# Designed miniproteins, single chains, continued (3), part 68

Each design is a single chain, and the fold is of that chain. pLDDT is the mean over its residues in the fold that is shown.

## One batch from the design tools (miniprotein)

Design m10502
Fold by ESMFold2-Fast:
Structure m10502 (fold): chain A 62 residues (1-62)
Amino acid sequence: SEVEELIKQLSDPDPEVRLQAAIELGKIGDPRAIEALKRAVKEDPDVRVRLAAREALEGIKE
């Protein structure tokens, strides 16, 4: 599944990969990503990734 692969990419060592995964998960809007995106908002060392994950969560219907 594309969503499952993108969720795995949120844990990638490369912050650019994590950033793109967060953006794409936001565009897809699949609620399976909610828990992983919430973790990224709280714990990701890169501020760009945290902001993208927050924006992604706003686009997902819970």
Scores: mean pLDDT 85

Design m10503
Fold by ESMFold2-Fast:
Structure m10503 (fold): chain A 97 residues (1-97)
Amino acid sequence: YKKAEEGGRLAAKGGTLAAKSGTGRGTAYGTGGAIAGIGGEFMARSKVQSDKEAGKSARNGGLAAKHGALRSVPVSEEGKKLGEEGYKLGKEAEEEA
């Protein structure tokens, strides 16, 4: 759960930055990433879902945050890095569960 919780938290931060900096699709991806990241962190902290499900949500949130950040103007390097870290931690949690 620790990797899913951390991954979800990072995906939520990256997604929020991407949503604030984005236009159109960047904002949509950023918002989706933030929601999925929050969901993954919540599932991990509350343990209402398996570590695998929490990790999958964090992984998807991180990927969406990264794509949103790449579509921001200017490109959000911080949002991109946070999304990549959230994706890696979520993927590890999903694969280890």
Scores: mean pLDDT 73

Design m10504
Fold by ESMFold2-Fast:
Structure m10504 (fold): chain A 75 residues (1-75)
Amino acid sequence: AEELLEKGKKAFEEGNYEEAVRYFEQAIDIDPDNPEAWRLLAEAYEKLGDPLKAVQYRMLALAAEIEREHPEWAR
């Protein structure tokens, strides 16, 4: 999962946002509880001009962050 995030970040830095989305989606498939992966996916979709998906994935990143920090509030 970490390796896929690093590959996605590199693609993002190179301006290859479609490739970055591919790597971030694969990272999420392996570790869906990682808020960084959801946040990066949201940023990549924003760069691709899809603000609705960007907002959706930003909300998922926040939900994952809350569950990680406060598992008692996961409901």
Scores: mean pLDDT 77

Design m10505
Fold by ESMFold2-Fast:
Structure m10505 (fold): chain A 101 residues (1-101)
Amino acid sequence: SELDKLVEELKKLAEEIRANRDDPQALIDIFSKVVSIFLKAIDLFKKRGLEEYAEELRRILSEAVAKFQEALDAGDYDRMAEILLEAIERFLEVIEKAKKE
């Protein structure tokens, strides 16, 4: 399914984050891809009438964006990586909950 493809892409991005924890440019590029995947999943859930899950993903994304910007401004590359990995983990938890519906 489309959601399964997004999950697989995020798992690959999580591996890229772990490989590039000290590379701020790589983390910024990965952040852009993570945001894109979240927005696509939010749109898919809205189209399926799963508005509560779409809103949960939107909250996770908004928090991750704010925290990532703070870490980037501070030059805290480890924190940037941690924020992205946490956002991916929380995304996967929402997908698992939605699949049980």
Scores: mean pLDDT 88

Design m10506
Fold by ESMFold2-Fast:
Structure m10506 (fold): chain A 69 residues (1-69)
Amino acid sequence: EEEEKEFEKLLDMGIGVVKLAARRSPEAGRRAAEALGQWVKETFGEEKGNEFYERVKKALDETIAELEA
């Protein structure tokens, strides 16, 4: 499952990037999540793009909630 392993690595990196961006600016985090999600949809297809976006969005939302607490 070479593609699945590459997807998991990409997901981990994407979550990291989105969390770092969100800690500096929630808006930057949202932009990063949208841009990365769009790219994954174009590269890996709609289902993988949706899974990626849902995972990074969850991490983004959790990070923003922590910053606002």
Scores: mean pLDDT 80

Design m10507
Fold by ESMFold2-Fast:
Structure m10507 (fold): chain A 70 residues (1-70)
Amino acid sequence: SMEELKEMLKKINELGDKVSEAILNGDIEKAKEYLDEIIKLLEEMAKKFPELKEEFEALIEHIKEVKEKI
């Protein structure tokens, strides 16, 4: 549902803020943990919204690249 999609997007946004905070604090290990949580949520979204699967998979790959650079 649209409500479920919005809820999951809010969780991703909150985790994104935590990634930024962890990086600013020099806690790269914690930042990578939050990025892994975002990936898991995107994988769940791909299962719940198969019409958006390719978009979520592309975002997962982008986040994996970000994780490799930090």
Scores: mean pLDDT 86

Design m10508
Fold by ESMFold2-Fast:
Structure m10508 (fold): chain A 57 residues (1-57)
Amino acid sequence: SMMDLLGAIKSGENAAKYLLSNGIPEEVAKEVLEKAKESGNPEEAERIGVRAVITYV
């Protein structure tokens, strides 16, 4: 649904911003955001973001 897509985008953006604030390269943050958006699911997008933070930070 559109609401699920918007939720996924917001989760991806939050994760990307956190990665950037911790000195992670823009290319990595962009990949995480794109993967979260492609999921189209806010719960899956949150898992993608959390996993990225654990991996890189």
Scores: mean pLDDT 85

Design m10509
Fold by ESMFold2-Fast:
Structure m10509 (fold): chain A 100 residues (1-100)
Amino acid sequence: MEEAEKAEELAEKAKELAKEGKGLEGGRLAAEAGGLAARAAEEAETPEEAEKAAEAGEKAAEAGVEAAKAAKTAEEAAAGAAGAIAGIGAAFEAELRKRK
């Protein structure tokens, strides 16, 4: 799914921004990546597509955690946390679909 590929791309970029100390921008991209991964999980019709969505969700969650760790303000920390939660949710949804 295109959404899973885009989510993975945004998660990698979010992680890079977090390493540069841009926690707010990184957190926002991680949340966007998590949302795209969740959409990919919802649209998955095969176990392979569900696996791709799960991988994208895990990467979004990792990027969100890194953004939160780089946070210098409460707003940056909240953005990173939102990204981590969105990514975890997406991965969980994808795993549930793999078991059907």
Scores: mean pLDDT 81

Design m10510
Fold by ESMFold2-Fast:
Formats: structure tokens, C-alpha cells, sequence
Structure m10510 (fold): chain A 90 residues (1-90)
């Protein structure tokens, strides 16, 4: 596996931050994880970058569940995350 470039590391860091913040807001679901992976692939991230994004989403979901917060899979929550991540990958 090739190590991430400086630009790819910055992109992963920003996306991870948004995913964890969204989980702290109690809005993460499996749909948002799929959106994050989709946008990461669109941005040209490698398998390592995709794996980091998946792990961040999983960590956020576990933290949300441990707080007793039900997953928010509404279209509004999905679209909010998409908008936030698209600003990072643009």
C-alpha cells in the first residue's frame, strides 16, 4: 500500500473531522458512511484513505450508540453531510 500524499493526508484529516463531528451531533447512520466513502473515491483517495474514512465513520457510529443516540438516516441529515464533505473534496 502506497502512503498517502500530503494533499491526501489533509483531505482524509478534514473528512475524518467532519464525520466525527457529525457523530457527536447524533446524526450518523450507515447511509452517511456510504456517502463519505462515495465522496472519498470521487476525490481520488486510495484504499488506505478509504479505509481511514470507513474506520472514522464506524468510530463515530459506535460513540453515538454508546451515548444512546438513535441513528439519523433522514434525507436531510444525509444531504447535510454530503454538503459538508463536498466543500472539502472540491
Amino acid sequence: VEPLSEEQRKLVREMVKELLEFGDEGKLSRRQMDVAVELARRAGLTDLGIAMIRIAAAVGLVAQKNRGIEADDSEEAVEELRRRLEKIVA
Scores: mean pLDDT 76

Design m10511
Fold by ESMFold2-Fast:
Structure m10511 (fold): chain A 88 residues (1-88)
Amino acid sequence: MLAELEEHNRRLGREVVRHFAETAPKEIEAALRKEGKEDLIDIAREVAKMPSDEEQVEYLKKKGLDGLDRTTVLVYADMLRLQKALAE
């Protein structure tokens, strides 16, 4: 019983994470487009390709991003990396 429940919960956990990975990026993209910040989507896609936090921070500084815009790009880039990991 316990082992069957753990296997069931692990399958549900994967489906829930996959659903959030598909839904959350679309909601963020829609919000950014509504606010006229579509350029942050492209910046986040480039940041998502960068393997190190140092490279990500340097790139964002070169783009002149700080505060909420920087946080939004980093969060969205993390979601894109999660989505890619779930697809592989």
Scores: mean pLDDT 73

Design m10512
Fold by ESMFold2-Fast:
Structure m10512 (fold): chain A 113 residues (1-113)
Amino acid sequence: SELEELFKRWKELNEIQRKEHPEATVLDTKTLPVELELIAQGKLEEAEALVNSLLEVAEKENNKRLIAIVYYYLGLIYLAQGKKEKAKEYFQKALEYDPNFLISEKYLEELEK
């Protein structure tokens, strides 16, 4: 499925980023985040609720990296719902908070057709 290919790419790009930029905060590829697990299971309403809750915490803490991760998850949720333009908007927002978020950049590039 498209989501399975996207999750494979997520793991691959995060491992590359970890090796090339060890000082940068990257997602842990050993443990799949619960948000991504819910998306993979098609539990999109539960994923969106959890991700929106995480966004409130990230905004309260002014944690730009966590805000970028949250917008990336929202992009994946909207992509899974077939909302391509909304997905593009959120992948772009993720890059505004972390310009080095390689996985979000690659998704945006693929959706710009």
Scores: mean pLDDT 72

Design m10513
Fold by ESMFold2-Fast:
Structure m10513 (fold): chain A 60 residues (1-60)
Amino acid sequence: MVEEAKKVAEEIAKIVDKLSPENREKVKEELDKQLEENPDDVLKALKKVLEFAKKLLEEE
């Protein structure tokens, strides 16, 4: 993983640690979806997952 992707993944992990178990599962589903939709651009996929996770955290 390139440095930017690693940093984004770490930010996602920090947010996931603050989420309910139900919302953690939603982030996992979004990660799988975004990786399938962006197989050649992992950084783009991770950035989309990060924005999704932030939105879920704000809704708690």
Scores: mean pLDDT 80

Design m10514
Fold by ESMFold2-Fast:
Structure m10514 (fold): chain A 73 residues (1-73)
Amino acid sequence: LDEVEPLVEQLSDPDPAVRAAAARRLGELARRTRDPRILEAAKDALGQALSDPDPEVRRAAFEALVALAELLA
């Protein structure tokens, strides 16, 4: 979970580029580790990022969630 915490914090960064990068990294981390705890934390954080005011951040979160949904199918 320590690897997820800094990425979740970056989803609240004032720079939308940092938030978008964090969303992509969070999805990649969850996909690689396949740890249920990391998957749960990533899905929760990315779900919240879908409501981000920046369209690039929302797109990054959506793409990450789609990739994770394929993994769970």
Scores: mean pLDDT 80

Design m10515
Fold by ESMFold2-Fast:
Structure m10515 (fold): chain A 74 residues (1-74)
Amino acid sequence: KDKLIERAKEIVKKMREAGRMAERAGDFERAEELYKLAEEVEKKIEEGKVTEDIVKKAEEEYLRLAGIPGSLLE
């Protein structure tokens, strides 16, 4: 379970970083989506409700919003 929480924390960090980059590019809608998704995952970490499904879905949404053709999360 600790590896799952670590993955969740990593994806939150990546989402927040991507959100900051989107803001710098003037893409405020994408930045807002990324920040909201990061907050949602972070709340699940705080509640101890992190599941593999939550992490996978967050990774999937992150890739969709970031427009990255390759996976940044193995």
Scores: mean pLDDT 76

Design m10516
Fold by ESMFold2-Fast:
Structure m10516 (fold): chain A 114 residues (1-114)
Amino acid sequence: ATPEAVAALRESARHLDEAYQAMKAGDFEKAAEHIRRAGDSAVRALQAAGMPPELVERVRRLGDKAAEFAKQGRGDEALEIASLILLSAQYAVQGDLEKTREAIEEAERLAEKA
């Protein structure tokens, strides 16, 4: 893993924690902003880890959808998708292409169900 990929992963995790706190406080706009930031940082982690552009773009779209759910007050759905985005970034930093893809596919399945 590159130092840049690890730093981006840590930033993504920090924003996801901030989103959880905002959601618990009922601040859906703040939660959505932090979910968007978590997604942006996860995208940077995937890019720095050398993941295929296809997977990077899929994570970007998932981050946008999770932020949208958060704005709607659908916090459980938003946080579950955002957690899978973070998990995909964790696997990407480890160089595990297949586990990264599996986490993204699960997040996409949950986004479609919602």
Scores: mean pLDDT 90

Design m10517
Fold by ESMFold2-Fast:
Structure m10517 (fold): chain A 70 residues (1-70)
Amino acid sequence: AGAPAADPDYVLSPEEQARLEELVKRARELGEQHARDFGVTDPEEIQRFAEAAEKAVRHNYLDLARRRAA
């Protein structure tokens, strides 16, 4: 499986998971663009920016979903 582990306290629906993956894709593209805007040309460094953006989006989405459920 290529998906990250689900939050044991709050489980996303399949539709919410699909939406999150779409947001992650856009976040990675934005992260890569930010790296390039900062003059980063090394592929490994660009990927680090993309990974940071992905982690932020996943964390914020789960926090927002939990707040809406409360």
Scores: mean pLDDT 75

Design m10518
Fold by ESMFold2-Fast:
Structure m10518 (fold): chain A 78 residues (1-78)
Amino acid sequence: NAKEEAIKHLERAAEAAPTPVMRRTAEDGIRAVKEGNYDEAIEAARFLLDAAQRSTDPRAPEVAKHAEEAIKALEELK
């Protein structure tokens, strides 16, 4: 459940991502979750959250929201 929630939130973040770097980071996070590498996935989600918080793009708040939810779900798997 938490694993599926993390993947769904990272997928939504990738869809909303205003830059190629943010999209790739979300995609890397999804891959890490699927491989069971939750530390790498949390790192990717935290990087994505930081990037979104520093962005002035109107889509950035949506990316930040999904990154935060992904981090919460991933922390439950640790």
Scores: mean pLDDT 86

Design m10519
Fold by ESMFold2-Fast:
Structure m10519 (fold): chain A 66 residues (1-66)
Amino acid sequence: DIERGIADILAAMAFLALSKGDPEGAVELARKGLELYPDNPSAREALAQAYEALGKTEEAERVRAA
């Protein structure tokens, strides 16, 4: 499953961006992962954490509820 593998890599990159203090970059990477594989739990969690880091709590809750 190529799409899932790429989405997992994008999620890992998003978490790395978060650890470096780049939540905007993390949102972009996690969104790309979800575009390739909508049900990827790592990409969804990375996106939720990135939104939380940006103070977008409603967006984070929406992502986790999907």
Scores: mean pLDDT 83

Design m10520
Fold by ESMFold2-Fast:
Structure m10520 (fold): chain A 92 residues (1-92)
Amino acid sequence: GEAEKLLEEALAHLEEAAKILNDLEAEELVGIAALVLAIARVVGDINKKVAETLLKIAEKILELAKEKGNEKAVELAEKAIELAKKALELLG
């Protein structure tokens, strides 16, 4: 569905941001987001809780990117937040 595509695109941006940041916390958070989305896809249950989880992780990656002063990682995290919010709106 459209929400799944938005969350997949959000995850791709978060994965790129984590690679740029080269930060263990960022890598672990994005790993959790990837696992949550993968499980939801396997069980066929892309729901509000999945979108909220990706949104919270994207917001934390944005905080880490700002702390490190990495403008490219900030832009990627902000794009991921926008996509996750759109997915959340579609899910109800």
Scores: mean pLDDT 90

Design m10521
Fold by ESMFold2-Fast:
Structure m10521 (fold): chain A 69 residues (1-69)
Amino acid sequence: AMDEKVEEIVRLAKQSLEEAIKYAEEVGKTLSDEEAIELANRVAQAVYPLLGPLEATRIAKAILDGAAK
């Protein structure tokens, strides 16, 4: 479910930003454009207070880039 995807990306981001970005892009590849936008927004909001706006944006962009491929 979407909540589980958000939780996993946040968990990975706390351990390794690079692994979180790779996972986010792979998950994005499995989603429709609408689902990718939803996930990107939820992940950005969850990651922002933990890592700041730059890293939150990088992970969100990875989801959207995955969906575009």
Scores: mean pLDDT 86

Design m10523
Fold by ESMFold2-Fast:
Structure m10523 (fold): chain A 55 residues (1-55)
Amino acid sequence: SAALREAAEEHRRLALEYAKQSQEAYSKGDFKTADEYQAKANEHARLARRLEELA
């Protein structure tokens, strides 16, 4: 469905943004924040994958 595909696209976009923020935090030595953003990126990537399988 179009709605599931659109939701998957939004989750993929969020995963990329959180991954970027994680890398930026890591480069600044803020490893705790980097880990938190990486976890959010991984969660959104998993949700996008599941939604793509349902679409």
Scores: mean pLDDT 88

Design m10524
Fold by ESMFold2-Fast:
Structure m10524 (fold): chain A 56 residues (1-56)
Amino acid sequence: GMSKEEGKEMAKAMAEKAKKAGDEEHLKKLEKIIEEAKKGDPLAQEMAKAAEEGFK
């Protein structure tokens, strides 16, 4: 499976793309990660935190 490091990098990159271009496709992917994080997936929780950092 995906490592936490790889997941964080991917989530941050998606957040940066959504922020710069208004890329709705990447925004939807981030929303799915947040939903999985709310369901208690540890990897999704770490990815959601990285995405928040990418939006700053």
Scores: mean pLDDT 74

Design m10525
Fold by ESMFold2-Fast:
Structure m10525 (fold): chain A 81 residues (1-81)
Amino acid sequence: KREELIKRVKELLDRATALSDQAEAMGRLDLAIEASVVEIHAAVTLINLEKNPDYDLEEAEKDIDFIEQRLAEVEGRLAAA
């Protein structure tokens, strides 16, 4: 389960980076900044999953779901632009 969550957050981290780059290329600096914040949240979650054995897996799932929801919101706003 922990390894599955690590894979999910790595994918979200990559998506956030790509989204930030795309938003910047489109002149949407507001969305690029929001995507960068999501990227930071994903990076911190990844570090906790990899290095903190006491990191609760239910809390990790909640954090990852929140990251995914925020990323989808930014993706939707960029697609609507």
Scores: mean pLDDT 83

Design m10526
Fold by ESMFold2-Fast:
Structure m10526 (fold): chain A 84 residues (1-84)
Amino acid sequence: MKTMTASVTVEAPAQRVGLLATVTLSSGTTLIGSGVTDNTGAQPVTLTAAPVEVPASEQVTSAKATVSTESGATTEAPATVTYS
């Protein structure tokens, strides 16, 4: 077994809102990360999913993420998969 997580970076809105990132891997595995913006919009926000245990043979290195805001807006961004 090894631990897998994923991160996605998106533009920050100018208001303080909750962000939810859903990362879907080609294997069908879904990872979820969340965060809150700081009401500035000045810097992109990086969301990191909670780590999950996977087989040592897992090799996915990139995935698609869908990020949603409290306003109902959604965006798609590439996600980076990391193992430890």
Scores: mean pLDDT 71

Design m10527
Fold by ESMFold2-Fast:
Structure m10527 (fold): chain A 63 residues (1-63)
Amino acid sequence: MEEAEKLEQEATKAIENGDYVRAAELFRKAAEVYKKNGDELKAKFYEGQAETFRRMAERAAAA
């Protein structure tokens, strides 16, 4: 499996386990892989996903 696809699968499993901190980190890494490969649309998409799950993790810690 390609690096980005592996990171996406690991992020999905982290979400299934409620581990939003791990999900955010994995999506950030996926975005970096897509950016390095010139896929700016996927890079921006996964940057957005990383930010979303980072905020969800912060909300869970604050609640």
Scores: mean pLDDT 81

Design m10528
Fold by ESMFold2-Fast:
Structure m10528 (fold): chain A 93 residues (1-93)
Amino acid sequence: YEAEAEKAIQAGDYEKAKEYLEKALAVEPSALLLNKLGQVYYELGDKEKAKAYFEEAAALGSANAAYNLGKLYEEQGDLEKAAEWYAKAEELA
């Protein structure tokens, strides 16, 4: 499922990537898969789901997810939360 998701992402097929990542997550949940799902939802324009998945991944120790969450808050104009998540990303790295 992960390899199929990566190929779908490279092809720009985010709907297919979402399906493969959700199947992978159901078999073996991980911070890596949650972060990838967050990225896919972000590309699909579902920023609320992207934020939720990045929060779960960061809670499991993903520095990449914490960084992505910081960028998302910065895009939304919440500079205080963006700074908090960037600091968390540095702490987790």
Scores: mean pLDDT 81

Design m10529
Fold by ESMFold2-Fast:
Formats: structure tokens, sequence, C-alpha cells
Structure m10529 (fold): chain A 63 residues (1-63)
């Protein structure tokens, strides 16, 4: 559940902005759950927040 909540908060922070990207990365970093991170990215994408979803996926893949 933590990853999904983090993604929702990141989406509210403003998609495509530095703040949104940083929030997504910090959420992934603090909660390094593969399932949580993926669920968070999916939740952000479904909310119509492609930037946050992209940031979460990139954070999981790139480090």
Amino acid sequence: GAGARAAAEAARAGPGGPGAASASYEGWKHNQDVEGGRAGAEAAARAGDEASARALRKGMQDG
C-alpha cells in the first residue's frame, strides 16, 4: 500500500514538475518494495499522471 499512496501524493504534487519527480524518487527510495513501486506507478498512470508514473518506473530501473 505504501507505494500506491506515495504515487498518489506525487501526482498531487504536480505532474511533470521537479517536485513531482523528486517526490516519486524519494518515495521509491524510502520504500524499496518492488511490488509497492510498481503498484505506485500503475496508480499514478491510472490517475492520468504520466510524468509521475514515468519517474517511478525510471527510479526503479535506473537506481
Scores: mean pLDDT 59

Design m10530
Fold by ESMFold2-Fast:
Structure m10530 (fold): chain A 68 residues (1-68)
Amino acid sequence: QAAEQIIQLILSDPVLASKVKESPELSKLIEELGKAKNLEEVRKLTEELIKKLQPTSELTQRLKDLLS
């Protein structure tokens, strides 16, 4: 599932994983992403996570590719 792969990509990066763990807002977005029932919800939550986490351009592209 796209949501599970996106969560794993974010949490496999030590810097991003640390940011999520230290931010209740980001942790809530990860939980909502894991509960997402359709691709529109996955896309919206992933876009918010990218905006807040500001990952590298390479990681951002990989996250977007999982939504395609």
Scores: mean pLDDT 81

Design m10531
Fold by ESMFold2-Fast:
Structure m10531 (fold): chain A 62 residues (1-62)
Amino acid sequence: MVVTLQAKKDTTLVGDPLISLKKGEKFEAEILEEREDGWLLVRLLSTGVTVLASKEDVEILS
């Protein structure tokens, strides 16, 4: 599922490389997996990089 994600606060997406986001920054990603521990495994559309994003730190807009 391709969605727009927005950072709710200053945060870091966990991958190689680490990606720092400011509160309010938006990015397009494909959700690959929703994990029970509150993490989303996503692929960034801009770079093709796979990262983990915390559900507490990001909002799904569409």
Scores: mean pLDDT 80

Design m10532
Fold by ESMFold2-Fast:
Structure m10532 (fold): chain A 72 residues (1-72)
Amino acid sequence: VLEGTVVDIVEETEREAIVRVEVDGQVYDFLVSREEAEKLRPGDVVRVTVSGLGRSELGRVVPVASSVEILG
């Protein structure tokens, strides 16, 4: 579980997106569903629960977020 600020959201496909979250001055990329990403905006403070590493539909190996909760 990580808490940080959303810096960017990159739409990868119809089903998937990458959310970029800043935690303690470092930026991490997480694979999320499009539905989850559509709830998020740059500047949101979020709690990310990581389920492990996955492969995106575009072939990237990246940490997968099982949930992203908006805190503020």
Scores: mean pLDDT 78

Design m10533
Fold by ESMFold2-Fast:
Structure m10533 (fold): chain A 73 residues (1-73)
Amino acid sequence: SAAERRREEAARELQAALDALKAALDDGSTADAAYQRFLDLSDRAMADPSSRDAGLQGRGVADQLVALYQAKQ
């Protein structure tokens, strides 16, 4: 269905953004641009009921990644 395609597309975009955020954090550079892109994509995912759960779960993972990075400083 169209809703399933939108959910799968949102999940793929969120995963790609999370992978980019992880890469930026691992490089020890500022991840501001990657984090902002992730936030924008997660906001869009949460605005659509079909992808809301994927957006919320992604935000939880991103918050844990940032917290782990800060704890290692």
Scores: mean pLDDT 78

Design m10534
Fold by ESMFold2-Fast:
Structure m10534 (fold): chain A 72 residues (1-72)
Amino acid sequence: EEEEKEWELIDKMNRLAAELVQRPDATEEEIYEALLEFLKENGRLDLEPYARSIAKMAVLGREDGAAVRAAR
């Protein structure tokens, strides 16, 4: 099933981004490039918008966590 395979790839991208974002110096672009290479290896560049969103959300989540702890 096509959707099932897509969600497997999205899950793997989320796991990779979660590992990379644990490094304080990891940039959105660095995470995005890692996810993009993963998609190239799997022949699924059509999922590039998910890679961009995942990288952005991972970095924002890290920054928001720090800001919330500072404000509260």
Scores: mean pLDDT 74

Design m10535
Fold by ESMFold2-Fast:
Structure m10535 (fold): chain A 60 residues (1-60)
Amino acid sequence: SSADRAAAAVAEAALANGGVAGEETRRAWQKSGGGPRGVAATAPGTSGELAAAGVASHAQ
């Protein structure tokens, strides 16, 4: 559905923003042996949900 595709696109944008914010933490964690999984695990929880809500409001 159009709404489903729009939500997916917004979720991707939120993921990019979340990734940018967490990228420095990811690099620091890679030095410790943690790796970038933390960044992906942190998103798209809150970011994805907020982005989806934004799309719904804008669509109205």
Scores: mean pLDDT 52

Design m10536
Fold by ESMFold2-Fast:
Structure m10536 (fold): chain A 103 residues (1-103)
Amino acid sequence: MAAEVTSVTQSPSGEATVLPGDVVTITATATTSKGLPATLTLLMAREGEPFVPASAPQTGLSATFSVTAPEEPGTYTYVVKAVDPESGHVLYSAPLTVTVLAR
């Protein structure tokens, strides 16, 4: 089998509701076809905007990201990007949609 990311998951996934300034903790788990550590990056998209890195990348088959919820109310989507170190193959986790409530 060619070197590739075979799965990537994040916990939590689906939907969450938070207040501005709340800490959101996301745990990522990945598998690769050769068992090599992946580069795991937490990405965030604000409503109407492209995905940008929400935190520094981590190397491993699991990573925990802690990010502060934005102060502006709205809907934010978080995904984990996993990159295989040998091939550069990329997979994305199922998204977490975070609704930030008005104060």
Scores: mean pLDDT 83

Design m10537
Fold by ESMFold2-Fast:
Formats: structure tokens, C-alpha cells, sequence
Structure m10537 (fold): chain A 78 residues (1-78)
């Protein structure tokens, strides 16, 4: 469960980095580390901050494409 949350956060970090959103990428990397450490509250807080940055910088269409890309990457990681 926590490993899956960490994997999702790392995928979000990689996509954010590819889009040049380094601050969001760092927040998602920190969220992944928090989930692996068992700190679910910190992980969700950091991931939420990363998502807020993505929501500010990306259009609703780009946000949907990002969500689809993350879902596909998680399915392929199974």
C-alpha cells in the first residue's frame, strides 16, 4: 500500500520534471520518501502541495492527460 503510494508520487515527480516544474517534482519526491517511511500524513500533505503547483501551471486538459499518463504508468508497473 505505502509502496504503491510512493511509486505514484515518483511517477508524478518524473512527469513534473519533464514539464520543467522542478518544485512540484521535489515535493512529489519528498512525498514518496515520506510514504516509504510510513508517514502517510506528511506524504499526502507534500503530494497535495505538488498537485496544487500542477493545478496552477497546467490547463484542465493537461491535468487530465497527466492523470491518464500516471494511471497507465502505474498499470504497467504491476
Amino acid sequence: MLEELATQARILAEVARELGLDEAAELFDQAADAFLAGDVEKGHKLAGQGQALLARELSPEQQRELAERVEKALAEAR
Scores: mean pLDDT 80

